# Ledger of designs, part 49: designed miniproteins, single chains, continued (3)

Each design is a single chain, and the fold is of that chain. pLDDT is the mean over its residues in the fold that is shown.

## One batch from the design tools (miniprotein)

Design m9690
Fold by ESMFold2-Fast:
Structure m9690 (fold): chain A 77 residues (1-77)
Amino acid sequence: MKYYGAAVGVNDKGELIIGVGEGETPDEAIQKAIDNVRAQGGKVLAYGYGETKEEAIEKALERFKRSLENEKTYQPP
C-alpha cells in the first residue's frame, strides 16, 4: 500500500507553500512532504497524510486553518 503526505508552510515573503510526498508508510510520506516545503524555503506549519494525494492535502490544509483560527495574531519571524 502507498501513502501520500502533504505539508503546508510559508516562506519569508508570507507566501503559502505546499509540499507533497509519497511513501510506503505515512511517516515516510509526511517526511518527504516536509522536506519538499523546506527545499522551497518554507517553514512547515501543518502536515497530514492519506491514501490519496487529495486526501493528504485536504488534511494538511484543515490543520493549517485550525492553527490559524486558534491564534489571534499571526506574526512571521
Scores: mean pLDDT 78

Design m9691
Fold by ESMFold2-Fast:
Structure m9691 (fold): chain A 82 residues (1-82)
Amino acid sequence: GEKGREEGIRGLEEVLKKLKEGDIEGAIRAAEEGIKRTEPYGLSKGGGDGLAGLAQVLDLVEAGDIEGAIKAAEAGIEALKK
């Protein structure tokens, strides 16, 4: 499989789980950790798309748009899975 895509999906799934649990601090941490794991693959399409998805979700969480963050994470996972 493509490792950047796999790490992007993993990061987004971890963030989505924390958001659905109401663990906003954990969601921010999961997004930051997901970005760090995906950064080495950022030049691949899957890694770049994963980083963009994680960054968008992090921005929405930090803005307090939890519903938007959940939708963005779900959309990002589906886009990476095709």
Scores: mean pLDDT 84

Design m9692
Fold by ESMFold2-Fast:
Structure m9692 (fold): chain A 86 residues (1-86)
Amino acid sequence: PPASQIQAALDNYKKLKEKIKEEAEKLKEEGVPEEVAQEYKDTMIEALDKQMEALKSSPEEAEKILTEAAKKVKEMEEKLKKVIEE
C-alpha cells in the first residue's frame, strides 16, 4: 500500500490506543474498579494489535483473528456495562 495509507493506519492506531487509555482513566473516575478499568484497557489494546496482525495474515487466518478479537471486545464491553450499571 502507499506510504500515506500506512501512515494513516498507524496514526489511527496511536489515536485509538491513547483514547482507550483515557477512557480507562475516566472509568475509574466513574467508580469502576481499577482492576476492571485495566482489563478493559488491555483488552481493547490487544484487539487493536490483532487487527494490525490480521492485515499481514492470509485471508483465512485474518478472518479467524478478527472474529476472535471482536468476540473478546464484545465480552469486555458487556462486562463493563454491567459494572457501570451496578
Scores: mean pLDDT 78

Design m9693
Fold by ESMFold2-Fast:
Structure m9693 (fold): chain A 86 residues (1-86)
Amino acid sequence: MEIGWKPRTAVLEGIRRLREEGISVRVEVEGDHATLTVSELDPATARLEYAEAEARIMQMPETVHVTVVSDDAELEERAVRIFEEA
């Protein structure tokens, strides 16, 4: 689902909240566009994936276009709400 344009600080806050909710996130960046793939938490990889996601977003412009994707529609809806509130 396309979230649209968000301040970089709001994207970082959203990623923090995803981690608090036990949702894994991977980030792919292309210019000022970020695609966030959310999935069920894998404890073995979550720490590194979270750190990489934060690092990638920190290198982006002050305003970022955000798209959230998941194979799980319920996780996608939860992630979308987190970013809409951030």
Scores: mean pLDDT 83

Design m9694
Fold by ESMFold2-Fast:
Structure m9694 (fold): chain A 77 residues (1-77)
Amino acid sequence: SAHEEEGKRYARLGGLALEAGDYRAAGDYFDKAGQHFEKAGNLKKAASLYFLAGAAYAAAGDDERAREMFARSQKLS
């Protein structure tokens, strides 16, 4: 679906941002990827991507967004 393809695109961008050390951008991209997989009904992939977003936000020092993403991931697990 279009949502699965957009989810893959954002997940790839998140991975590239992690390699570059841009943890905030990585969190933003993984969050967008999670939203797209959630809309596609792929809750397992959405949960994994929200977990990656949480880890990236935590690495960026954004503890509030990290907690939000981890809670989202757990809800879909």
Scores: mean pLDDT 92

Design m9695
Fold by ESMFold2-Fast:
Structure m9695 (fold): chain A 63 residues (1-63)
Amino acid sequence: ATVAALKAEADALRKQAEIYRKGADGYFKSGTEEDKKIGEELYQNAKDYEARADSLEATAAAL
């Protein structure tokens, strides 16, 4: 893969992570037990996407 392609993929993952974080914040604000569980899942998805983006950026730096 090219450095440019890896960087573009990482950027897309970070944008998706931001969407998940905003979604999670909304569910946490609701305060119901069900919504808190959904918020935790969305927040974990955001973290996973950010970790994947970090990994792709590290791979690009190693090329």
Scores: mean pLDDT 83

Design m9696
Fold by ESMFold2-Fast:
Structure m9696 (fold): chain A 89 residues (1-89)
Amino acid sequence: LEETRALQERNIARNKAELDLLSPEEVKELNNEFGLGYFEAVQKAEEYRKKIPKEEADKYLDYLLTKVSNEFDEKFRERVAEKRAELAA
């Protein structure tokens, strides 16, 4: 039990250290980019919802949100990889 708890705490500390590799500015930029993409997706889907059937508009919103989410995840992982490469070089 104590060994398991120590391993969990060590893993949490390592994950925190990885997050700390990103500067506050870098985190803010990623969050702002994601927020803008999300906002634009919602606005675009809302406009279409008034002109096309709800079912079609909902599918389009889901598509746009999935695209924004995938782009965010990709950029986040890419940035972490860049920081790890900098530390290794």
Scores: mean pLDDT 65

Design m9697
Fold by ESMFold2-Fast:
Structure m9697 (fold): chain A 83 residues (1-83)
Amino acid sequence: KLITLKSSAQKLFSSFGYTSSTLSVEEFREGLRKYLESLGLVDPADPNRVNASGTPLGGILGVDEFDLDDEEAWEKLIAAFEA
């Protein structure tokens, strides 16, 4: 499955080396994890736990915390960035 990024999302992902407007699910997961790590939102004691409370990402997703090993969380993240 290929994910077509919104223009705003493409700009964000290109800053991490993803220059294509279309990504595989694997590339999307890699790029988004790099973004979350750059914001300091990934718990170093549990790298699958993300605290997005008080961030623009939390507002976009409608959640304060989410788990990166949850398939449903990834579907929601893809939907937020997909064109």
Scores: mean pLDDT 73

Design m9698
Fold by ESMFold2-Fast:
Structure m9698 (fold): chain A 94 residues (1-94)
Amino acid sequence: SSQQQIDGQIRQALQRMSQLNDITSQIMRQETDPSRRQEVRSFSMQVLSEVSRLLGQGVRLRDTDPQRSQGLIDRAIQIADDGIQWLQQRLRQI
C-alpha cells in the first residue's frame, strides 16, 4: 500500500541521514586542514537541512496526499545519496 511504501521510504531517509552524519564524523576525525573541515561541515549541514525539510513535508502529507508524500521523500533520499557519495569521495582524499 501507499502507506507501507511511505513508511519504508521514511526509514530509508533516516538511515541515509545517519550514514551522512557517520561519514561526516569520520572525515572530521581525520581531516586536519581547517578550510576542508569547514567545507565538509557546511556541505553536510546544507544537505541535512534540505533532506530534513523534504522529509518533514513528505511526512506531513503522508495521509492527505500519499503520491506527493512519496515524491518528496524519494527526492530527500536522492539528495542524501548524492551527499553521501560526495562525502565518500572527500574521505578517500584524506
Scores: mean pLDDT 91

Design m9699
Fold by ESMFold2-Fast:
Structure m9699 (fold): chain A 95 residues (1-95)
Amino acid sequence: MKERQRLAIEAGATAGLAQMYIASAAIGGQSKSSPEVGEQIKKIAREAIERVQRLGDEAIRLALAGGSPERVRELEQRALEEARRAAEEIEKLAE
């Protein structure tokens, strides 16, 4: 019981961190960009946050159901990878 809750909390924290990373990149990119590029950055950030949230929700659900810890960690790594890719796309548009 306690281990499932801990794994779920860790998955939630990772998803939250990934969302913050995307949001920070979007704010930074928007501050350096034209209004038109700023709207593209907002769209990239919104879509990436939605993907990260879905991965986080799946990881939490799997953890609480007593699923594979390896599978939960794979979902967490995918959420972080989604955040990294979104931040890179935003950075390229802002330059």
Scores: mean pLDDT 88

Design m9700
Fold by ESMFold2-Fast:
Structure m9700 (fold): chain A 86 residues (1-86)
Amino acid sequence: MSPLEIELVKRTAERLLEWLEEMLAEVEENRHLLSPEEYEALTRALEEARRLAKEVREDPNPTKEQVERMTEAVRRAAELWERAKA
């Protein structure tokens, strides 16, 4: 990736980390409304997405594959969250 592409990707990862932190806080605040299975699935998905987003943010030269894994993990976490609050 070009230096500009890397900067844009890192900015995206930073924004995704902010969103994931907010979702994790909401899951903890509403833990009593979730089944144990829903809570475990949501926290695992959010933590995995957060791990991958941090990896992209902190890597000087993130790969396209790392970015795609981050995006997919965030998508899965968002999907689980939407199902839980439906």
Scores: mean pLDDT 84

Design m9701
Fold by ESMFold2-Fast:
Formats: sequence, C-alpha cells, structure tokens
Structure m9701 (fold): chain A 73 residues (1-73)
Amino acid sequence: MASLEEIREKLEEELRLLEELGLDTPYALELRELAERALEHYRAGDYEAFLEEVQRLLELQRERLEEEERAAA
C-alpha cells in the first residue's frame, strides 16, 4: 500500500499538473484548496489531518466523476 510519503508525492504532482493546465473552474479551485491544506498538515507533522484532507479530496473527485457520468447520460 502507498506510504504517507508516496501519497504526498502524488498530491504534489497533481497540484503541479493543475497549475500547468491553468484550470480555474470551481472544481479545480476546490481540489487545489484541499491539496494545499493536506500538504500544510503534512508539513506540520499532523498525518491524521493530512489523511482526512486526502480522503475529502478523493470524495470530491468521485462526486465529480459521478456528476459527469450523469450529465453524459
């Protein structure tokens, strides 16, 4: 399973991709906010809060995919 360091690295990479794509949609802004808060908790050594924010980010991504599927139907 992914270590905390691996999760952090993936989160930093996703933030870089969002910045490169220049996405300014409400969804992209929410993803960036959650990722930035998660990374702040990681830097503070609060790994439980880090994982909670990561879970919220994953929930937001799942909700968005479900909405896109419904809109496409």
Scores: mean pLDDT 76

Design m9702
Fold by ESMFold2-Fast:
Structure m9702 (fold): chain A 86 residues (1-86)
Amino acid sequence: EPVSAAEQEELLRKEVERLLGRKPTPEQVEQLKAVVAEMRRLAAAGTPQEELIERMARALSEIFDIPLELARKSIEEGVSVDEILK
């Protein structure tokens, strides 16, 4: 059975907490859920992975108030944003 959207978003929330080194706010979690839903829709429509990464990086930059370059690096390399900001 495919993992439900809610379960996938819970996993994503935990990953974001790990990457940021802090717990995201409820507003940030809700914004992230909306972004994840949009990314799934675009992926289902055949949007290239490179464009999905760019869209996700932009959304993370806006939601967490971090530079776009750091958000992109976090997605592509799995590097902690907290570590980069040191």
Scores: mean pLDDT 68

Design m9703
Fold by ESMFold2-Fast:
Structure m9703 (fold): chain A 68 residues (1-68)
Amino acid sequence: MREKLEEEVNEAMALITVNVLLTYPSEDPEAAARGILLAKKLGASEEDIEKALSTVSEEARKLFEEKL
């Protein structure tokens, strides 16, 4: 039961992180990549991750791919 609560909290945090990145895309490629990686680790959907990656620079996308 605790595992389910942690999953729901992580999903909510991932959604918030993705929403912030979509609303205020970071000009810092490293910060943007770290934010998207954090969202992925917290359980963000593949669609949310791709949408976030479409709002960031190519440098941020490459940094994200390197950290996978």
Scores: mean pLDDT 69

Design m9704
Fold by ESMFold2-Fast:
Structure m9704 (fold): chain A 76 residues (1-76)
Amino acid sequence: MKVYKLTFEGTLSGDKAVGTATLEDGTVLPVTLDVSKSGEVTGTLERDGKVYVLSGKVTAQSGDKVTAEGLAGVYE
């Protein structure tokens, strides 16, 4: 398993944010993240035979726009 830092920018709708996660290796993932009441963000997606497990925390919110920082674990 490899772990990468991620940054996320998206639009909040209820308890979900739809946007893009950018990994430190330059990988860009269109993703929907679950947003908790405490500002924790989580998500999982499959791409190119890999499973990406995303976790992080909201760092800023302006209206419905949200940014988060965290980690992406990559499984084969």
Scores: mean pLDDT 82

Design m9705
Fold by ESMFold2-Fast:
Structure m9705 (fold): chain A 72 residues (1-72)
Amino acid sequence: TPLSDAALAQLADELARAAARLDPAGAEKFTVAVNEALAKRDLDALVAAARELTSPEVAAGTEALARWIRSQ
């Protein structure tokens, strides 16, 4: 399912906050994974990347956001 403009804006905000909390290498890897997941519309890949490359709080937020996006 394609992302709505509102969902994309929310995801971008969460990505910016997540990147700000990571070291440079972690932020770069997460950004690449996010871009790949969005291009493929693969929210499971996005959630998996958040779990591996970010804090538990960001991972939980990304999972909740992905679930909300799927409900659109």
Scores: mean pLDDT 67

Design m9706
Fold by ESMFold2-Fast:
Structure m9706 (fold): chain A 69 residues (1-69)
Amino acid sequence: SMIKEKLEEKAEELAKRAVAVFGVTEPEQFDEPEVREYIVEEAERILGRKLSEEEKEYLLKLVKEVLAK
């Protein structure tokens, strides 16, 4: 999917933004509603459309993997 490829490209930037805004230090913090909503809304803004539930879950997986180094 073209959208999944764009989410992969943006995952590192979005993870870094969440760290800067919320002080995220652990991957599990991306499951917190406020952090999750922020990442989804920023991705939707960049892509110019709403994400499906599957695309949201995929994005959350990607940002967690970026932080879990």
Scores: mean pLDDT 83

Design m9707
Fold by ESMFold2-Fast:
Structure m9707 (fold): chain A 58 residues (1-58)
Amino acid sequence: MSEAEVLGGIAYADALAAGASEEQAREVARLAKETIERGGSVEEAGKAARELMRSLGL
């Protein structure tokens, strides 16, 4: 697995644990993966995932 795939999986699991729907969790995972694929850091991917979860009320 790529680093983007691993971080996407972690973000997906974290979103589900926080009470997200499967659809919301996939969106959070996609954002984290996209951040890494665009040259972002692990920290930036985590921040983006957390900001999206916060906007979703998680």
Scores: mean pLDDT 82

Design m9708
Fold by ESMFold2-Fast:
Formats: sequence, structure tokens, C-alpha cells
Structure m9708 (fold): chain A 84 residues (1-84)
Amino acid sequence: PEAARRAQLRADAALFEEMASTLEKEGQKVRKETEDQVAALRAAGASPEEIERLRKEGEDRVSKYETGAQNLRDAAETARAAAA
């Protein structure tokens, strides 16, 4: 069953990489949506403080997606190493 264990770890690594890619794409979507919202607030005459708060909230959300993706890539690397 050593071969089955290694096959499972490689499958897990591939799944983690796929999930990481999905989180990176979601992070890019959130970044674009935040930039669009910031532009709309600027056009509506919102305060600089309100705009900066929204921008920071958006960057925090993007950072969480990026951290999640990195954790999944680290898990994939660990699984690949264990499969060797």
C-alpha cells in the first residue's frame, strides 16, 4: 500500500494547487471590485477617510485570499515531499 499512499499524497497536492489557484482568482476579483467601488465613491464625493477605509478593507480581504492560497501551496509542497 506504499504506492497507494504516495498516489493519495500526489492527488492531495494536485487538489491543494487547484484550490490555491481558485483562491488567487477570487482575490483578484475582490481587488477589482474594491477598485471599482473606490472609483464610484470618489465620483460621488465621499470623504478621503471613507475611501481609504474601504480600500484597506478590500486589501485585507485580498490578503486573506493570498494567505489562504499560500497555505494551500505549502500543504501541496509538504504532500509532494511526503510522496517522494
Scores: mean pLDDT 89

Design m9709
Fold by ESMFold2-Fast:
Structure m9709 (fold): chain A 81 residues (1-81)
Amino acid sequence: SLLEEALRLLGLGFDAASRGDLAGAVEYFRQAAELLAKDPRAPEEAVRAAREAAENVSRGDMRGFLEALVRAAELATRALR
């Protein structure tokens, strides 16, 4: 499903950021946001959070990135239930 793929991409983005691959992390989070936007079960807040994660990691805002990532993952996971 689009939600399951978006969650996978959020995880890949976190892994990339943890390795210092910020460009890869940004791309994964942008792809996750696109998939969340296409799924009618995903709240707008999840799409926004995934986009914020991409923006924050591109700016080196580690706190903002982690807060946005957790929010996106939590909202997407709830939408699967």
Scores: mean pLDDT 86

Design m9710
Fold by ESMFold2-Fast:
Structure m9710 (fold): chain A 94 residues (1-94)
Amino acid sequence: SLEEARKKVEEKIKEMLDFIDEVAASHADDPERGKALGEELRKLFGKAVSLIQSGDEYKEELEKIKNESPLAQKAVDMAEELFKTLDEEAEKLK
């Protein structure tokens, strides 16, 4: 159960990292733009994670970020799925 919980969380983190790489790779004809977008996406994940950890009072700020771009929406959605997975797996360990 603990090993399965860890594996599921690691899979979600890997999906986020793979998405950063995919976005960078989609700009292979402009590597500098790809790097910049990858860095922006890493910052978006960090901000989304921080806001989710801070609780419901930041729900409006998360919604504003989601509405900035399709990339921002996917980043926030992936961060929310990571925390949902953490909560579900933590509950199974009780």
Scores: mean pLDDT 77

Design m9711
Fold by ESMFold2-Fast:
Structure m9711 (fold): chain A 98 residues (1-98)
Amino acid sequence: SEIVELAQRVAKMSRETMDAALAGDIEEAQKKAEELREETVRLASLMRQAGYTDEADRLLHLADELEKAVRAGQASEAANLALEFRLTASSAAQMARD
């Protein structure tokens, strides 16, 4: 399933964004958050087509909030948002398998 593969990919990317933010590498964290947002837009489009509109909207909202936290240099907030994103993406992968 393309949704499952992409959801797993964005979950891994959110962990990489969290790790960069916690390491204080703001430039790397910002780049990874931007890449995560672009992949999340693609995932959300596929999820909406499959009828998972609420989960798609939640992932997009979390990706936007994560990018803002990273740009603001809020490492702890960015880490918390990345964790919430990863849990939501993992849930989306599970739904698409069922």
Scores: mean pLDDT 87

Design m9712
Fold by ESMFold2-Fast:
Structure m9712 (fold): chain A 87 residues (1-87)
Amino acid sequence: SMSDLQKGVDDGVILIMEGVTNLSTSRARSRATTAAQQQAVDDYQQAGDDYIKTLRDYNEGKASEQQLKEAFDKYKAAQQALDDALK
């Protein structure tokens, strides 16, 4: 069914995002040599975890589109800050 297909896609996206976020965080943490860089890694990990949780909650009807958008915007900002810190 369309509902079963959508759930499969949603679950697959979450698993991929968890794997990518964990790998990216571990790699970035290994490169972090200053307190500012370590903070940027921590901020990225927190924003990624929050976005994944909010995405899962949204797919289950437990979070609003606004909450998902806010979590995504924070995640994008944290990615940019991490990229800037690790140049």
Scores: mean pLDDT 84

Design m9713
Fold by ESMFold2-Fast:
Structure m9713 (fold): chain A 87 residues (1-87)
Amino acid sequence: GVKESELPDEIDSDDPVAGAEQALKQAEYIYENWDTLPKSEWQKVVDSIEAAVEQLKKLVPKDDKVGQEAIAKLEKIAKELKEKIKK
């Protein structure tokens, strides 16, 4: 199984919008618990979020508002986590 600190390697292609919302919830959980994660895991976690974003961009329709908003929020979380790594 996937660790709570990492997003799944594969997004459900049969329901990509639900997959995007699930990935967003997991990324928000990671963000809230960031300071409890070992520093050695930080880059790996960010990489997993960025990989999920790229997968979702392939699967989520461009005109799906809910899916596109979830992707935008995931990209924002990844950016903020990268800033925390620089500190």
Scores: mean pLDDT 76

Design m9714
Fold by ESMFold2-Fast:
Structure m9714 (fold): chain A 80 residues (1-80)
Amino acid sequence: SGKDKANQILEVAKLLAEQAKEVLKKEKDPKERQKLLDAMEEQFKRIKELIREVADEKTAEEIIKELEKELEELRALVEE
């Protein structure tokens, strides 16, 4: 179903965010950290588009909210 596909995409996106967090913990160059955040922002924009294509509106809104939370955590890490 579209909901199952959307949840699978969310799981992959969460794995990408966890990998990015691990890189950010080791990388201390502010420019490289910003590049990673910019790349993650672009990837998550594409993922949100894909979620909207495969899921109903309610499911898409719920999953996009979770994706935005992951991005907020990445943004907070770059700001430290």
Scores: mean pLDDT 85

Design m9715
Fold by ESMFold2-Fast:
Structure m9715 (fold): chain A 90 residues (1-90)
Amino acid sequence: SSIEEAIKELEKIKEELKKTEDQEEIEKLLEEVIKKLLEVMKTIEDKAIQLKIIGRILRIIGLILDKPSREEAIKEVEETIEFLKEIKEK
């Protein structure tokens, strides 16, 4: 499923975040998370789930604007992976 593919890609992004201290690279990796969430949203018909995905995207945009630490970026990706796992189980 698109959700399973997104989870795998987000886990790769999380590992890349652990390897970098560069702010521009952190921002690019978070932008890739947004891209994966948009791809998942296109496959979801449940409006409540779509709105939750939009909420995650807006949170990540806010983090990018605030220049997140690596630790803050990793935490957001981990929470997003858990969110996608919950959607998959329903």
Scores: mean pLDDT 86

Design m9716
Fold by ESMFold2-Fast:
Structure m9716 (fold): chain A 70 residues (1-70)
Amino acid sequence: SEKEKLKKAAEELDKLIEALKNGDWRAAAEHWYNLAKLLKMSEEEIELMLESMRLHGFSEELLEEVRKRF
């Protein structure tokens, strides 16, 4: 159900935030990838989000780890 997908997405977001706090770029990228797949993000939406993250000062190492998964 959509409610179950949103709950799972929220859990992946929590894990993403904790990985980011710990500087664990590999784990952060894994949870970001899982979140994008749960939300069924298009390639265009993924690139827009990654560009937004870059502009907001997210680690280049994180962005590369995310790109490796797509």
Scores: mean pLDDT 85

Design m9717
Fold by ESMFold2-Fast:
Structure m9717 (fold): chain A 85 residues (1-85)
Amino acid sequence: AKIDVKNALQILANSSNPDVRAFAKRVLKDENKAGGHYLLVNTLKTAVSKDTNVDIFILNALNCKNLSTLNATEQSALKLLFPQC
């Protein structure tokens, strides 16, 4: 849901991991994409091989590789955005 996605992004925006913070802050700032934050994240997941603006963190998140660098709250937030993890 949109409200859960916003809360998840706010948690990640306060992460000690600079790549996680940069990703979350960029998604929160970019409200001009059709459908808002949820569709932005989902579009990046789906079109990663064609998107020249994809952050390396998004590619790692699709493979669930960054989880060990995050605390339990941040891992739950990331799994909400990337449910395959």
Scores: mean pLDDT 61

Design m9718
Fold by ESMFold2-Fast:
Structure m9718 (fold): chain A 63 residues (1-63)
Amino acid sequence: SLVERAVKLAEEEAEKLNMSDVQEFLVRMQVAASIQMLLREGKEPSEEEIEEIVKEAIRNALS
């Protein structure tokens, strides 16, 4: 599913940045919630949109 793909990308990006377990969990949660919200609205995010959602979640977790 798109959610599984997005969460996997989030995990990989968080690992590359050596984020804490708590920060990684928050990133995964935010990414999953964002993708689920789009799907509920009948929107299918592109791969580029998924990458941007992941980057935004990481930026928020590091703030």
Scores: mean pLDDT 84

Design m9719
Fold by ESMFold2-Fast:
Structure m9719 (fold): chain A 75 residues (1-75)
Amino acid sequence: DDLRQRAISALDYAITQLNQGKLDAAINALTSAATLASQVDPDASRLARQARDYLLQGNVDQAIRLAQQARDLLL
């Protein structure tokens, strides 16, 4: 499933950027992941959007956890 693989790749990229403190890149990657996941798994899409919202609030740890949960749903 091409959309699923692309959503996973976007989440992996977002998690990497979060661990490096690259917040703008992570926000863009989480937005892309949510869009790609929306046609594959609506729950994964919702978790990616929640990760982005927590990141915008400065809660990096919760953003990472939610991005990881979104990724797990796509496996």
Scores: mean pLDDT 88

Design m9720
Fold by ESMFold2-Fast:
Structure m9720 (fold): chain A 116 residues (1-116)
Amino acid sequence: SAAQLERFRALLEALANDASFEEINALAGTLSPDLQRIARDAAVLFTLARANGGRIPLSTFERMVLDTADELGLSEEAKERLLETARSLADADGTLTLDQVREVLLRLVELYLEES
């Protein structure tokens, strides 16, 4: 639903801004179980990116986002659209910023909600 997408967007913004554990948990608690799973995977991605100077290698990100898509039962077409989005956003050095990671994760949720 549009409401679930907006709640997920708010959670991604909070994760990007390194919000408190209490704030992140409160936002996650408003999400459906499948979106809570995506939120957990998003938290791992943001943690990895922060540990790596605010960037994540495209190859690492592709593996993690495809694993999440597989767990959600997304179609092969949806997975290809996610990979195309990630590849189009990646910098010339083969990495994604936190903002680029956030954009692909929002696309993942949009595709999940379209196929649900």
Scores: mean pLDDT 84

Design m9721
Fold by ESMFold2-Fast:
Structure m9721 (fold): chain A 81 residues (1-81)
Amino acid sequence: MEELEKEIEEQLEAYNESTGKNLSFTEEAKEKLIEASKGDIELLKVLTHKAASLALLKNREVVELEDVEEAIELLKKEPAP
């Protein structure tokens, strides 16, 4: 669990450095990311980036549970691999 939360923090840090933003996650958003990734680190990274991008597009500096839920839905609506 700690490793997955640290991965989210590292991905967010890299995203903030690349975009010049100061984004953060709510606890509920982090929990949903971990649950949705089902232990898949690569999926966790993808969902973290999508959720952060969605929050930014909505002019929010805090990534909330709803942004994570939308990221999951968007991933499902994209052409299946």
Scores: mean pLDDT 77

Design m9722
Fold by ESMFold2-Fast:
Structure m9722 (fold): chain A 60 residues (1-60)
Amino acid sequence: GLEAVEEIGKKTGIPPEILLEMLKDAAEVGSVDAIAEAITKESGVPLETARAAVEYARES
């Protein structure tokens, strides 16, 4: 959920509001799994946390 977006923002230095917009855009054209893997590589968060953030963005 939102907490996953905030955690990724903290690890990447991207404001959560900007990160949420980026994830929404990515989710329209990419698979959740591919986006979550890219987030895990960039931020070091667990894959499940990355997936939760992408799904939250898609549903928002």
Scores: mean pLDDT 80

Design m9723
Fold by ESMFold2-Fast:
Structure m9723 (fold): chain A 98 residues (1-98)
Amino acid sequence: MLAEAYERLKKAVENGDSKEAAEAGKQFREEMRPLLETSREQARARGDDASLAALDQFQDALDQFIRYAQGGDWKKAKQAFDEMLKAGQRLTEAAEAA
C-alpha cells in the first residue's frame, strides 16, 4: 500500500538508516509509478504545465534521494527528500483543488 511504503520510507529517514532508506525509497517509487503515470496523462490532457513540472520535480527528487541514500551521502539524500516532499505537497494541493 502506498501509505505503508511512505511510512516505511519516513521511518528510515528519521532513523538515519541510509541503506534501509534506499530500499524503502525504491519500494515507494514502484508503488508511486502507476499514480504518477496516470497523473501525467491527466495533466497532459488538460495542458497543465504546472502539474507536469511538479510531477517531474517529484520523480527527479525521489530518484536523487535513492541514489544519494545508496551512496551514503546522507546530507544530499535529506535535501532530495525535502524537495520530494515539497513537490508532493504541491501535487496534493492541486488534486484537492480540482
Scores: mean pLDDT 83

Design m9724
Fold by ESMFold2-Fast:
Structure m9724 (fold): chain A 73 residues (1-73)
Amino acid sequence: MYTVLIKNGVVKAIVPEDADLERVAKLAGLENPKVIDYKSKEELEKIIKSDGDYIVRNVPKELIPFIKKLSLE
């Protein structure tokens, strides 16, 4: 599983589940991020297109290419 760090609709980092999230969030410039667990592809897409800072945990690796494409739009 992966953790996806998002700042104001921009994917800043995609890291393994065992990564130091506090350190990565600081380096990515996240401010008081909302920590959520992955539930659906649709919810994740909505979060990536929204404002605010998020840490999305437990993302399947199969979704990583999809997430990268959304971040490049």
Scores: mean pLDDT 79

